# Designed miniproteins, single chains: the designs that were tried, part 45

Each design is a single chain, and the fold is of that chain. pLDDT is the mean over its residues in the fold that is shown.

## One batch from the design tools (miniprotein)

Design m1557
Fold by ESMFold2-Fast:
Structure m1557 (fold): chain A 60 residues (1-60)
Amino acid sequence: SAGEALVANVEAHLKHLKAEGASDEEIRAIGEAIVATLRALGYPQALIDRVRARIEEILA
């Protein structure tokens, strides 16, 4: 689905940034900026929650 593709693309982007040397603080800040943008655009809470879960998994 388009929502699943969006979550996967966000996850891939954040993982790439981490692999390129981005700090946990930078990953969290970028992830929260993405979440804020998705919320402002009216994306469903369930999709936003999935993005947040992926951010926490990347930072674990």
Scores: mean pLDDT 87

Design m1558
Fold by ESMFold2-Fast:
Structure m1558 (fold): chain A 84 residues (1-84)
Amino acid sequence: MVHTETFVGPNGVVVTVTSSGDITIITVRGLTEDQARALADWAEQRYGANTVVRGGEVVITLGGVSVSDGLSIGRDLTRLADSL
């Protein structure tokens, strides 16, 4: 089963999470390049995630997390990114 949800922070950060339980892809938009790199580094350190940064966008790929955990991570990343 695949779940897709979009979260929007009050400061204009948009986070889209697509999770199947096998793979979770989280796309974060609305950042500066420096904020995007900081978020990517944090996600790599915290979750062991594979990250790709393109301007103010970060694509975060996670393997082996449940759909529920993937969505929870997306909410946490929305809060963190919006506070940058």
Scores: mean pLDDT 81

Design m1559
Fold by ESMFold2-Fast:
Structure m1559 (fold): chain A 60 residues (1-60)
Amino acid sequence: MEELEKLVAEGASPGYIAAKAAELFGVDERRYIQVILAGLAAGQSVEEIQERVLALAKEL
């Protein structure tokens, strides 16, 4: 998660962030891209986006 936070803060592409999340959690990249992009569009903090990603990962 800390590595994903750094990537988001550094403005890494959504595809790269999603690939990293899928590698770490073994989940569908599409779902992670959607959550990350929605959070960024809503002006949520990296910490809030991370919490949502973790919640999704626990359900998968």
Scores: mean pLDDT 65

Design m1560
Fold by ESMFold2-Fast:
Structure m1560 (fold): chain A 82 residues (1-82)
Amino acid sequence: GRAEVEEKQEKEIEEARKAIPTLDLSDPKALEDFLKKTGITDIEFVPELWRIVREPSEEQWDRALERVKNPRMRELLEELRS
């Protein structure tokens, strides 16, 4: 149900937060390993992270925040941006 989806997402976000300090978003391999480790498969979030890796800019971050509709994934993007 919805609660189970929320629990899975919170677990993914917690794992992501642990990896943020060592995550190099300029390295495609680092993003691949990050996604595998966290289990994040969100259809809007994942493509936007790949766009940021290719061309890290404020415009790419703003676009990602606009495209990602899931509030929890958007919060994670804001943390990754910092």
Scores: mean pLDDT 77

Design m1561
Fold by ESMFold2-Fast:
Structure m1561 (fold): chain A 101 residues (1-101)
Amino acid sequence: SKELEKIIKEELENFVKNNIEKLKKFAETEGLELLKSLDDELRENVIKLLFIEQGLEIHKDDEEVQKILNKIKEEIKSSLTPEQQKKLNEAIEQIKKILES
């Protein structure tokens, strides 16, 4: 559904707006030098990918939501250089490691 995709994208953008300053504070508090070194566009993409991963887990049985979230994930990844993709993956893994501690 194009309408569902629009709703999901609007929720994603709102999630970014609500969490970008929190992510910056988290990076400073935890001493995450890689995450601190990212520009705002890459930090926004970290938040977007975390939102998508959570959505994929919550909606694992919803085939339409899974398809939309995977499409958005691929659009984000295709907009990044291989070096940017590596940095984002490393930043996400560092965040997950701290949250699991």
Scores: mean pLDDT 84

Design m1562
Fold by ESMFold2-Fast:
Structure m1562 (fold): chain A 108 residues (1-108)
Amino acid sequence: MALEHLDRAIELLQKAAEVAEKAGLTEYADSLRNAIDAVRTVKEAVEEAIKNNDKFLLEKVAHILRQLADSLRELAEKVRDKNPEAAKLLTEASDHLRQAAEEVEKLA
């Protein structure tokens, strides 16, 4: 379900931020914390859209989730050489955001 995929993405991003911090990649960890905040905001919007049967908001949120997934994949490629473990976690988080977008689109 869309919310379960969003929760999983948040967990994976938190693990990626911890891995980045331990590796001394502070700027990268800060970027990941910003991504976590963005996903949390989108999750709140998804819950409101579902509650209100707001198909327009569901369509907009699905689009935002796809953009966030693409951004995480780009970050994964940039960090891959410096920290392959963080890159794997980001790729998995991106996949969960894409799955959430597909589930949200089905509700719209």
Scores: mean pLDDT 87

Design m1563
Fold by ESMFold2-Fast:
Structure m1563 (fold): chain A 99 residues (1-99)
Amino acid sequence: SEEEIKLFVEKAKEVLPDTLVNRLGIILGILDLSSWLKLFGIDENNFTKEDALFFLKTFVEKFIPEDKRLEYIDYMILRAKHLGEEDFVKLLEEIKKKL
């Protein structure tokens, strides 16, 4: 439910440092995204908003099964809205319209 998603975002914000990587992780539903990025040699200190937007688009298009993509995008939009991440909301809505 929308209330459960809001509670998830609020709880994640309480336990995680407020970084771009952690905000992206909350949107994706991956609470240890920093560890995931390190496995692929991505330096968090050089991780830009453009990198985050590219990562989110690639994740949605390549890693989410087509039959679940719409549902997962809707969850990500709700999480991004509760974080106040308008650029991520806009990108996700653009991806959703192309499905």
Scores: mean pLDDT 83

Design m1564
Fold by ESMFold2-Fast:
Structure m1564 (fold): chain A 72 residues (1-72)
Amino acid sequence: KVKTAANLIGTTAAITSGLDGKEVFELSEKYMEEMEKNPEEGKERLIEKLTELSPESKEKFEESVEIGLKML
């Protein structure tokens, strides 16, 4: 489940912001594991890190993270 959610977030971020999909996938996988243990803190940290890579895509990242969290 965590790997599937991370893949969804990574793919979405790469397509919408032109980021390296592998980098975003690995980042998402790391923080999705944190979100499974502490959803509020993990979600905030993942969105913050993704926003650092592409500030203009913040709203899309928030949506993708929300969907990924529901898959956990």
Scores: mean pLDDT 70

Design m1565
Fold by ESMFold2-Fast:
Structure m1565 (fold): chain A 101 residues (1-101)
Amino acid sequence: KEKEELLKKIEETLEKLSKAKTAAGKYLSPAGLLSSLGELSNGKIKIDDITKVPEIYKELLAKLKDVELDIEELKKKVEEILKFAEKAKDKEAVEALKELL
């Protein structure tokens, strides 16, 4: 139950950030974000397909539903994305990701 709510919030936050005209939307869409999500998909999606970002996000989220990840593992992945946003110095993305934790 709580895991499904967290996954939904992750999906909504990542879609907003990837479409935003913020620095975070620009930098969270590159290989760094896809690398973190690729790990969640057990490495089955390659970063070389970054041009297919919208399709990759949908595939990764579908695979997350089939993976037995607990809430702690999901939070850890959000923290990895948060660290990427902090390096990009985008405060808006940092605050949005912190709300998921």
Scores: mean pLDDT 55

Design m1566
Fold by ESMFold2-Fast:
Structure m1566 (fold): chain A 120 residues (1-120)
Amino acid sequence: SLKDILKALQARLAQSQAIAAAIGRDILDLVDEELALFERAMEAVERGDEAALDRVIDEIHALLERRSGRTLDRDAFRRALRRAIREAVEVRKRTGDRSPDFLSALTLRVLSRVQRELKA
């Protein structure tokens, strides 16, 4: 559920902030980079800029492979990610919620959807 996703995200953010406070800002900066990529992807969809969306999808692909240590099928990944991002844009448009917390929740929703579709 969205409530469970939000609770998991809040716990992850609190843990990342605590670790960043102990060792410097590196982990927090990596979380910000991740969220910034998904914001750029959603903005590209909102503008209808397919070339910008393609470039951000390449960056998200590289980031997710680096983070997971897994190779992702490029064509299946790109189709699943595009679909999930477009769905997230419609949710954001309907709610009008532009908060960082909601962006984080949408990012987790996109990632969960992509992972589910790639296992089908």
Scores: mean pLDDT 69

Design m1567
Fold by ESMFold2-Fast:
Structure m1567 (fold): chain A 76 residues (1-76)
Amino acid sequence: MEKAEQTAQEGIEVHKTNPELTPEAARQGARLLVSLGLSREQVEQMLRKLEEAGVSEEAIEAGRRALDEALAERLA
C-alpha cells in the first residue's frame, strides 16, 4: 500500500488526460508509465484501480498488451 500510494501521484495526470480511458488511451497510458520507469507491477496496480472504477474490460486488456509491448521495447 505505501509504495502504491507514492506511485499513484504520477498516475493522476493520466486520469486528467484520459478520464474515460478508451482502449487506445489505455495503450498510450501504459506506454507513458513505462517511459517514466514504472515496473510491470506498478502499472498493473493502476489498471486494477481503473477496473474497480468501472473502466471497460476491453480498455484494461489493451492496457495490459501495451504494457507487454512497452516493456519489450525498453529491454531491447
Scores: mean pLDDT 70

Design m1568
Fold by ESMFold2-Fast:
Structure m1568 (fold): chain A 82 residues (1-82)
Amino acid sequence: MPSVQELVDAAIAQMKAHDAPVAAVASAPDADGVTTLVVVAETLERAREAAERARAEAEAYLAEEGLDITVETYAFDREGRP
């Protein structure tokens, strides 16, 4: 299972590779049914807004599918600071 730091590094790499204003990377669910969602944006505030929206969308999807999976979200700026 990737660490939060590995997901942050992957999200930053995606932003740079695609010149994107925001990037989001999610882990596969772990043994306890927890998925880690990392969102990176130019500012921490934008990353937090995007993370809240992504979490709500993921929770709605999981509820529609009847999946007992928990989504934990983490927001970072483009330098990887929370």
Scores: mean pLDDT 77

Design m1569
Fold by ESMFold2-Fast:
Structure m1569 (fold): chain A 108 residues (1-108)
Amino acid sequence: MEEVEKLKETIKKAGDYISKAGGLAGRALDLVRRATSPEDIARAREVIEQAEKYIDKAKQYMEEAKSLGEKVPEHKEEVDKAVENFQKEIDGIRKVLEEARARLEALE
């Protein structure tokens, strides 16, 4: 079914953006921990903002995957589990970003 192909593509895109957001969140935290200049602080802030944009994109694809899953009942359980796992990953990434923001604010 064509909708199964779209579903798989959408799930992959959600996962790709979550992976990118996670990598950026870790980099932002490392940058903030090592920050010694206003330029380091500015860079960390930009990386935090980019990670948040990738989380927003991941959420858009997660919502699209849920909608597609309703049209493909045989894959609904797999989709629901993938979306639940993605939400847990996003929650973890957000905790890292909140630590990075708190450390960044303390430097200003």
Scores: mean pLDDT 87

Design m1570
Fold by ESMFold2-Fast:
Structure m1570 (fold): chain A 95 residues (1-95)
Amino acid sequence: KEAEERYKASEPLLSDLAKETMKLVLKNPNPQEIVDFLIELAEKVSPELAKVLRFIKEKNDDKVAAISGITLLDRHKYYDLIEEVYKKVKELLEK
């Protein structure tokens, strides 16, 4: 519910890549792995973004944290990182 509401609120401002990635996140049974992967990727490009993502993870459920993390990466135009997240989410869905 919260994750879907977050996605809907962000949707008009998101790239197509971010939208498709978020749709897969909403279907994923293991969003914790996605959040941990997002934080790992963010740490490589911006320690400040990684700190924000850790804070979001502490205060929110894992799906909301994943949606928020993808929104932050999209806002800062880290499209290569979103591609990596997209691949990871697809892998987790395929098991």
Scores: mean pLDDT 79

Design m1571
Fold by ESMFold2-Fast:
Structure m1571 (fold): chain A 74 residues (1-74)
Amino acid sequence: SDKEKLKEEIKKILEEVIKKAEEAGLYDLAQRLRESEKQLLEIMESMSLDEARLYKDIVKHEAKKLLEEIDKLE
């Protein structure tokens, strides 16, 4: 279904950020992101398709910002 596809897309986006955090040694952040992922996916099961789509766009935007911030840590 479209909703299951959106959930999968969110999972892939968050997995990218989690992996980058772990590679940067940010283990607490990675753990927090895994818990947030679990909570978000559970909430999405009761959402409308339009709400799920909006959430995916929000997650994608915030993930991009976080990836950029991790890249600045040297």
Scores: mean pLDDT 84

Design m1572
Fold by ESMFold2-Fast:
Structure m1572 (fold): chain A 92 residues (1-92)
Amino acid sequence: MPPEDVSLAIYQPLMTGYDYFSSRDFEKAAEYFEKAAEIALEHGDKETAGQMYLNAGLAYNAAGDKEKALEYLEKARELGAPGAQSLLDKLK
């Protein structure tokens, strides 16, 4: 995909994720953050992917799904997302 299409492809699920998070539909918020992370990874943007997995982990934690929260926070940590290790330490 052209680079400009990649930015738009990430932007749509990111904004939808934030909308669901704001409405407290945390499980759907996490699903859209996961989609944004996958698109970022497909295009080699590990930094954006790590940030999106961090958001997904936080959303699953807010939804009460501790197992998925830990899974996505570990993915965020592996991609170097700031704060992922601190959140893992608090939840483990």
Scores: mean pLDDT 81

Design m1573
Fold by ESMFold2-Fast:
Structure m1573 (fold): chain A 79 residues (1-79)
Amino acid sequence: SREEIVEDLKDIIEKYKAGASDAEIRKELKALAEKYNVDVEIKDSDTAEEALAKLIQALYEKGLITLEDVDEIRDYYFS
């Protein structure tokens, strides 16, 4: 569901806020992309923020989340 996707992303954001490295966050975001069958190119050179933005965009383009969900996730990241 959209709610499950938003909560999964928030869980990864909480790990980042708790001090997880960009590499660990990229790994978790890649796993989430695979879970929801979205095509996203997360590079080893991407920051956690860049990788997160790419996954959010891919989820939105596939119609799995709404613009309101995107705003909620972004607000959570910057809070």
Scores: mean pLDDT 86

Design m1574
Fold by ESMFold2-Fast:
Structure m1574 (fold): chain A 55 residues (1-55)
Amino acid sequence: SALARRVEQLIAEGRYDEALALLEGSTDPEVKERAYELLQGLPDQAVVDRFAALL
């Protein structure tokens, strides 16, 4: 998904608020599942918790 790639790019750049806004605007469960997979590799638990609240 193009949206999932965009979220991955924003997360890699540390732009978590922008990534979160894109996920909050999406009603597609596939995009949310993909974002969760991307977040599992991150060391920052606070960021993971923020995104998990959307899933």
Scores: mean pLDDT 70

Design m1575
Fold by ESMFold2-Fast:
Structure m1575 (fold): chain A 76 residues (1-76)
Amino acid sequence: EEVEILKEILAESLENGDYKTALAAQLLIAELNNDKKAAEDAINLLRQMGLDDEEIEKLKEEVKEKVKKKLEEKKK
């Protein structure tokens, strides 16, 4: 399940002090749950950390790639 893998990425990122990846994972969880407020809050926090919209989209793609890889590993 994508949400479970995103929660794993979130926890790992927080443990490593990678708050950008943690917020991107939270953003994707919020989008999957159709939680517009949580998604907007995560985007605003990423912007406060100095990321522009292009950097946020790139970070989302990187996290999505990690999710796809972990999902493929679970299917095998």
Scores: mean pLDDT 81

Design m1576
Fold by ESMFold2-Fast:
Structure m1576 (fold): chain A 72 residues (1-72)
Amino acid sequence: MEEAINKMKELAKKASPQVKEAIDYLLEQAKNATPEQVEKALEFAERLYEKDKEIEKLLNSKSTVDVELPEP
């Protein structure tokens, strides 16, 4: 559990402010969570961080906008 929490903290420090807030929320949930829930939260945090990096790549390429995304 400690390693998962430490990894989440490191991801939060390297992530954008928006993703950091999401990971911070997961860390707060982890205070009362089981080890298995913390591991699941870590995986989710890793996905958020990967998305954050993909967004940076998209901004670099600047060619990835569709007209408009429909609602739900």
Scores: mean pLDDT 71

Design m1577
Fold by ESMFold2-Fast:
Structure m1577 (fold): chain A 101 residues (1-101)
Amino acid sequence: SLKEKADELYRKGDQAMNAGNYEEAVKLFTEAAKLYEQAGDLEGAARAYSGIGNAYHKLGRLDEAAEWYRKAADLYAKVPGSEQKAANYRALADELERRAA
């Protein structure tokens, strides 16, 4: 299924993050997010968006990191039970935007 393929790509993205291959992680999480969105899995897409944000944060690309954390927060806000995740990623995006300014 699309969700199973997205889950595999997400795991590969996590492996790339652990290895310090942050540009590779961005690519893998971006592909995972696309497949989660096609599958209608908003929680999966939000998780992948937060992964993209984490990778950009590790690269020191704070403006891109903030953008993707905000996208993750917006999606988590639509997922029942994810209100705290939405608040956390929104706060993180706001903090990084202040540092990038």
Scores: mean pLDDT 90

Design m1578
Fold by ESMFold2-Fast:
Structure m1578 (fold): chain A 84 residues (1-84)
Amino acid sequence: MEKIKKELKEVLEKMLEEQLKAHPDTPEKEVEEAKKKIEELAEETAEYLESLSKEELEELLENMDESAKLSEYIKPIIEKKKEE
């Protein structure tokens, strides 16, 4: 769990950094709220992925929207979990 949570957090933080580079005027309060949500989302997503079987992980990968940026980052994490 901790390994997946760490990888998800790092991915989500990189996404936030890209958004902040595009929008440097983002209020500091919104940045802090986003970071807090990233922690919570990473933990919840890691727990969810740890609860899934290999077959359920494969189904999740097949149903992911490949055009969504979040799917681009999360798909490798799910594929790695499937192999472990």
Scores: mean pLDDT 71

Design m1579
Fold by ESMFold2-Fast:
Order: sequence, then structure tokens, then C-alpha cells
Structure m1579 (fold): chain A 79 residues (1-79)
Amino acid sequence: SVLEEIRKKMEEVIRTTKELVAAGASVEEILRAVEEKFREVERFYQSKLSSLSPEEQLEVTRIMVEGAREVAAIIEAAE
């Protein structure tokens, strides 16, 4: 489902953030990579928007917001 694909993509963004932190990447490099990954998720969501109910659209927003908060927490903890 679209929701499962978005969850999987957000899990990949979180994993990528953790891997970059573990590799000792700079905050600037991490933010650039994360921004690109979030743009990919947003493009996927936009491409599927017409197939989603209003309730599913709210769930996507929740998944993306929660994922973004997790990414921010990982970056903040690495400083």
C-alpha cells in the first residue's frame, strides 16, 4: 500500500541519518542528504495523492512529521 511504502521510505531516511552520524559526517553533509531523501518521499507522496482518502492523507502527514522529529532528535543527540 501507499502508506506502507511511505513508512518504509521514512524508515530509510532515519536509517541513513543514523549511518551518516555513525560515519562521522558533518552536520551540513547530514542535513543535505536528509533534505534530498525528504524531497524523494514528498515526490512519491505527491505522485500518489489522488489515490489517497483524506484520512490516509492525514496519516501520511503524521508518518512524515514523526519521521522528521526522529531525524531531528538523532542529529541533535550527535552534536
Scores: mean pLDDT 85

Design m1580
Fold by ESMFold2-Fast:
Structure m1580 (fold): chain A 55 residues (1-55)
Amino acid sequence: SEWVEQLFESLEKSKEQTKALIAQREADEEVRNKMISAVERQVKEAKDRILKKAA
């Protein structure tokens, strides 16, 4: 389904933009890594929810 691919692409772009903002604004490496991991997890969970609804 093309709409799922488009949503996944949008989520990936949002994830990368958010990670870039965190890298620019958070000077503490440990805090930065934790925030980036949280963003990656949230995007994965969102993708999993979309796949379940598309099935």
Scores: mean pLDDT 84

Design m1581
Fold by ESMFold2-Fast:
Structure m1581 (fold): chain A 71 residues (1-71)
Amino acid sequence: SETDQKINRLVGQFSLRASEARSLEELDRLYEEFLRQIEKEISDPEVRERAIEQLDRVRDDWRRLLEGRRA
């Protein structure tokens, strides 16, 4: 559906940019940026919630990877 394509695009773009993050601070900044983008592009509360849940899962995955890294 158009809705699923929009969610997939936004979450996919976040995942790509999160893969380039060098710190938890950068990851959190990107998360807040994409959270605002979801709020702007998705007006339906149920769809917004689904998008945020997917964004949260991707953020948590990248957070674990960054926390596991030893400089």
Scores: mean pLDDT 84

Design m1582
Fold by ESMFold2-Fast:
Structure m1582 (fold): chain A 80 residues (1-80)
Amino acid sequence: DALATIRREREALAAESSEVARALQRLTDEQIAEAIRLFEEVKAELSDPKEQLEEFRRRAEELGLHAIADLARKVLEKSK
């Protein structure tokens, strides 16, 4: 049943979106600005979206931006 599959996927995405939204609410304006800048730098160096997210997560962890690194990790996990 295609409709049941679509509903299940929508519910899963809604749950993930709520978790992501909650994580974003915990970030400071400075952390958000730093994340945007860092991601723009990574996009300039790498063209593959998955590699961009993996490198962004790694650099965010190195800079101590743990909340942002965790958010990037959750996005990557959804790609499995």
Scores: mean pLDDT 68

Design m1583
Fold by ESMFold2-Fast:
Structure m1583 (fold): chain A 70 residues (1-70)
Amino acid sequence: SALEEAGRRGAELAREAGHPGLAELAVKGTSSDDPEEAARGAMAAAVGALLAGDEETARWIGEAGKSEGA
């Protein structure tokens, strides 16, 4: 799904920024069937992208989260 892809991309950026715990949360959350865990995962992925200085990817992750929430 777009959310799972966003989680993987955000996790990669979080690891590059030195935040492996945030990367783990992004992957686990965005692959969860629980909407609350999925929302936390998407948030972690977006924060990871922002910490890596990639505002464009953070914006894309936000849009992917909206698409999966519909």
Scores: mean pLDDT 78

Design m1584
Fold by ESMFold2-Fast:
Structure m1584 (fold): chain A 87 residues (1-87)
Amino acid sequence: SEKEIAIELLEEMKRILSDPNVTLEEALKRMRELYEKYKDKLTENQREAFESLIEFFEKAMKDPNLTEEEKRELGLLAVDELIEQLK
C-alpha cells in the first residue's frame, strides 16, 4: 500500500539521518533522491507531507544558530512525527 511505502521511505530517511558518518548535506541529498525515486507510488497528500519534511530540513540546515547535532535531531524528530501521523 502507499502507506507501507511511505513508512518504509521514512524509516530509510531515519537511518540516513541517524548515521553520524553521513554529512547533513549528503543526508539531504539522499532524502531528496529517495523521494524523487518513489514519489509516484505515494498519494498526493503523502507527497505534500514529504515535500514539507524536506523543506523543513533544508531550512534547519541553513539556520546559523543551530549546531549540526541540533539540525540532525530536528530532522529525526520531523521524520518520527510523520511516521506516527501515518500509523
Scores: mean pLDDT 88

Design m1585
Fold by ESMFold2-Fast:
Structure m1585 (fold): chain A 100 residues (1-100)
Amino acid sequence: SERERTRQVLQRIEEIRALSETDLAAAVRRAIELAEEVRDGSEEDRMLVAMELLGLADRALQAGDDALAQEALAVVREILAQTKDPVTQQMIQNQLAVLG
């Protein structure tokens, strides 16, 4: 069941990536919705969504859309606040530092 949930999260992330090629704002919105769906799930699922949001935020910054990037990064910070594994915390913190 947990492995199947993670597989579904990965499939949703792939769909978000495909959407980001044509509509970055819609992709960010879908990733934020996915983050809400995995809020009470595994830390691994939240980490996968955080990494996707970080990638979308980087693309938004490259496009000059600072507002869209901040929407994505706000959700990443919420996931970071819920993260208990120190290795996962450090990975998210390092990526946030690179983008800020």
Scores: mean pLDDT 89

Design m1586
Fold by ESMFold2-Fast:
Structure m1586 (fold): chain A 87 residues (1-87)
Amino acid sequence: MELSAEEQELLRRRERALEEARALAEEQGAPLSVISGLLGSALEAELLGHDEVAELLREAARLYVSDPERAEELIRRAEELLEEIEK
């Protein structure tokens, strides 16, 4: 069974997000579950057209160990934007 071009692109985006999560988790010594969760949420936000939320979550993943206070602030801002969208 061959996947459609659209399904193949979505799988490639998911695989790329997981690879990025593994690299960041290894580099920072952070739990893969946390980093993959942040990047997975960023991918879903991007797919829904919420580019600002996606970028905040990616930045939080990059800063998770090096600047945890900044990472927490970025996650909070992303959550606030998502709450505004759901209304």
Scores: mean pLDDT 78

Design m1587
Fold by ESMFold2-Fast:
Structure m1587 (fold): chain A 82 residues (1-82)
Amino acid sequence: MTLEELKKQRDELAKEVQKLYHETTNEALKKKIEKITEKLKLLNLEFPKEGEPPVEKQIELQTKFQQIQKELQELQQELNKE
């Protein structure tokens, strides 16, 4: 997976999470959604606008994205159980 694909998937997931935040009435779920959204926004700011980041930074970004993606999948499953 390329960094461009990771960024795209992250942004799409962030939009879905934001939509769910506005649609849910459960305060605890809203807090979980908010934390995940903040993590995704912070990750977005770490991506350079031009050029490719150093290998160490790329590994860090990919690791963070994979962790957030897993958390989003778990949250999505919790929301869909309703």
Scores: mean pLDDT 72

Design m1588
Fold by ESMFold2-Fast:
Structure m1588 (fold): chain A 100 residues (1-100)
Amino acid sequence: MKEIYTETFERTSPLTGRKYTVTATTIKEGDKETITIQVFDDDGNLVATAVAEIEGDKVKVTVTFNPALTPEERAELLQFIIDYLKKKYPGKEIEVEVRE
């Protein structure tokens, strides 16, 4: 059975005061679970995308940032994504890959 769950929430940057809208979509098909996280800024621009694949005791996440983001903004958004996944999968190891 295919299960699809979407969660939408806001995050405020403690660094810049900028507001982000985060949409996290979880898809479960049999033993396969995937979560797609999309981060939008106040202007509706997609600033980060993360795709996490849950395999056994591991969460493998690939993060892609908008090249217009500063290194500080990228670091902050990466931390938000990691913290979200740790809260959602507290017993699992998170492996992170950042794509250029």
Scores: mean pLDDT 82

Design m1589
Fold by ESMFold2-Fast:
Structure m1589 (fold): chain A 93 residues (1-93)
Amino acid sequence: MRLVELLLELDRNYNEELAEEAVRLLEELSDEEWLEVYRELERRDPALARGFAEAVISLMIEQKRPDEEILEFARRLGEDLAEQVERLLALKK
């Protein structure tokens, strides 16, 4: 997946043009495609996968998706992340 390769390159060498392309691709992907990207990143760079997961959760919040959908998505990414997201949403006003 192009987004996976792009995120791995950005982690090694930050580049504004590549970052803009990554944001554009991130916004265009479906929930299932986000999960596919996360799983590939988790196998290749778990730390980068965590950062990607946090970026996706932030985007879902910005899109004003229901808290239940955000939590279900976070659980698919991992229990630890789901617990953090649950606490974050509970503190939201």
Scores: mean pLDDT 80

Design m1590
Fold by ESMFold2-Fast:
Structure m1590 (fold): chain A 87 residues (1-87)
Amino acid sequence: SIEEEARRTIENAEKLLEEARELIEKITDQVMKEELERQVREIERLVKEIERLIKENAPDEVIRKKLLELQRKMVRLINLMGEAEAA
């Protein structure tokens, strides 16, 4: 179901956010730190939006579109975290 897919994606997002927050504490480059924090906030907001859409019984297509947006933002954060760790 879309609700099971959403729950799994949100669980993965929450784990990624925990890893990102741990990495942010180690970053000394202020520009990189601010960009990581910005992307973390975007993912947190999108997770809350998806949870609201599920609670409001939004159409599956609307939830799926937001899940794809969340997945794209998660990939961007993973890439940025990799760059931060390599620096």
Scores: mean pLDDT 89

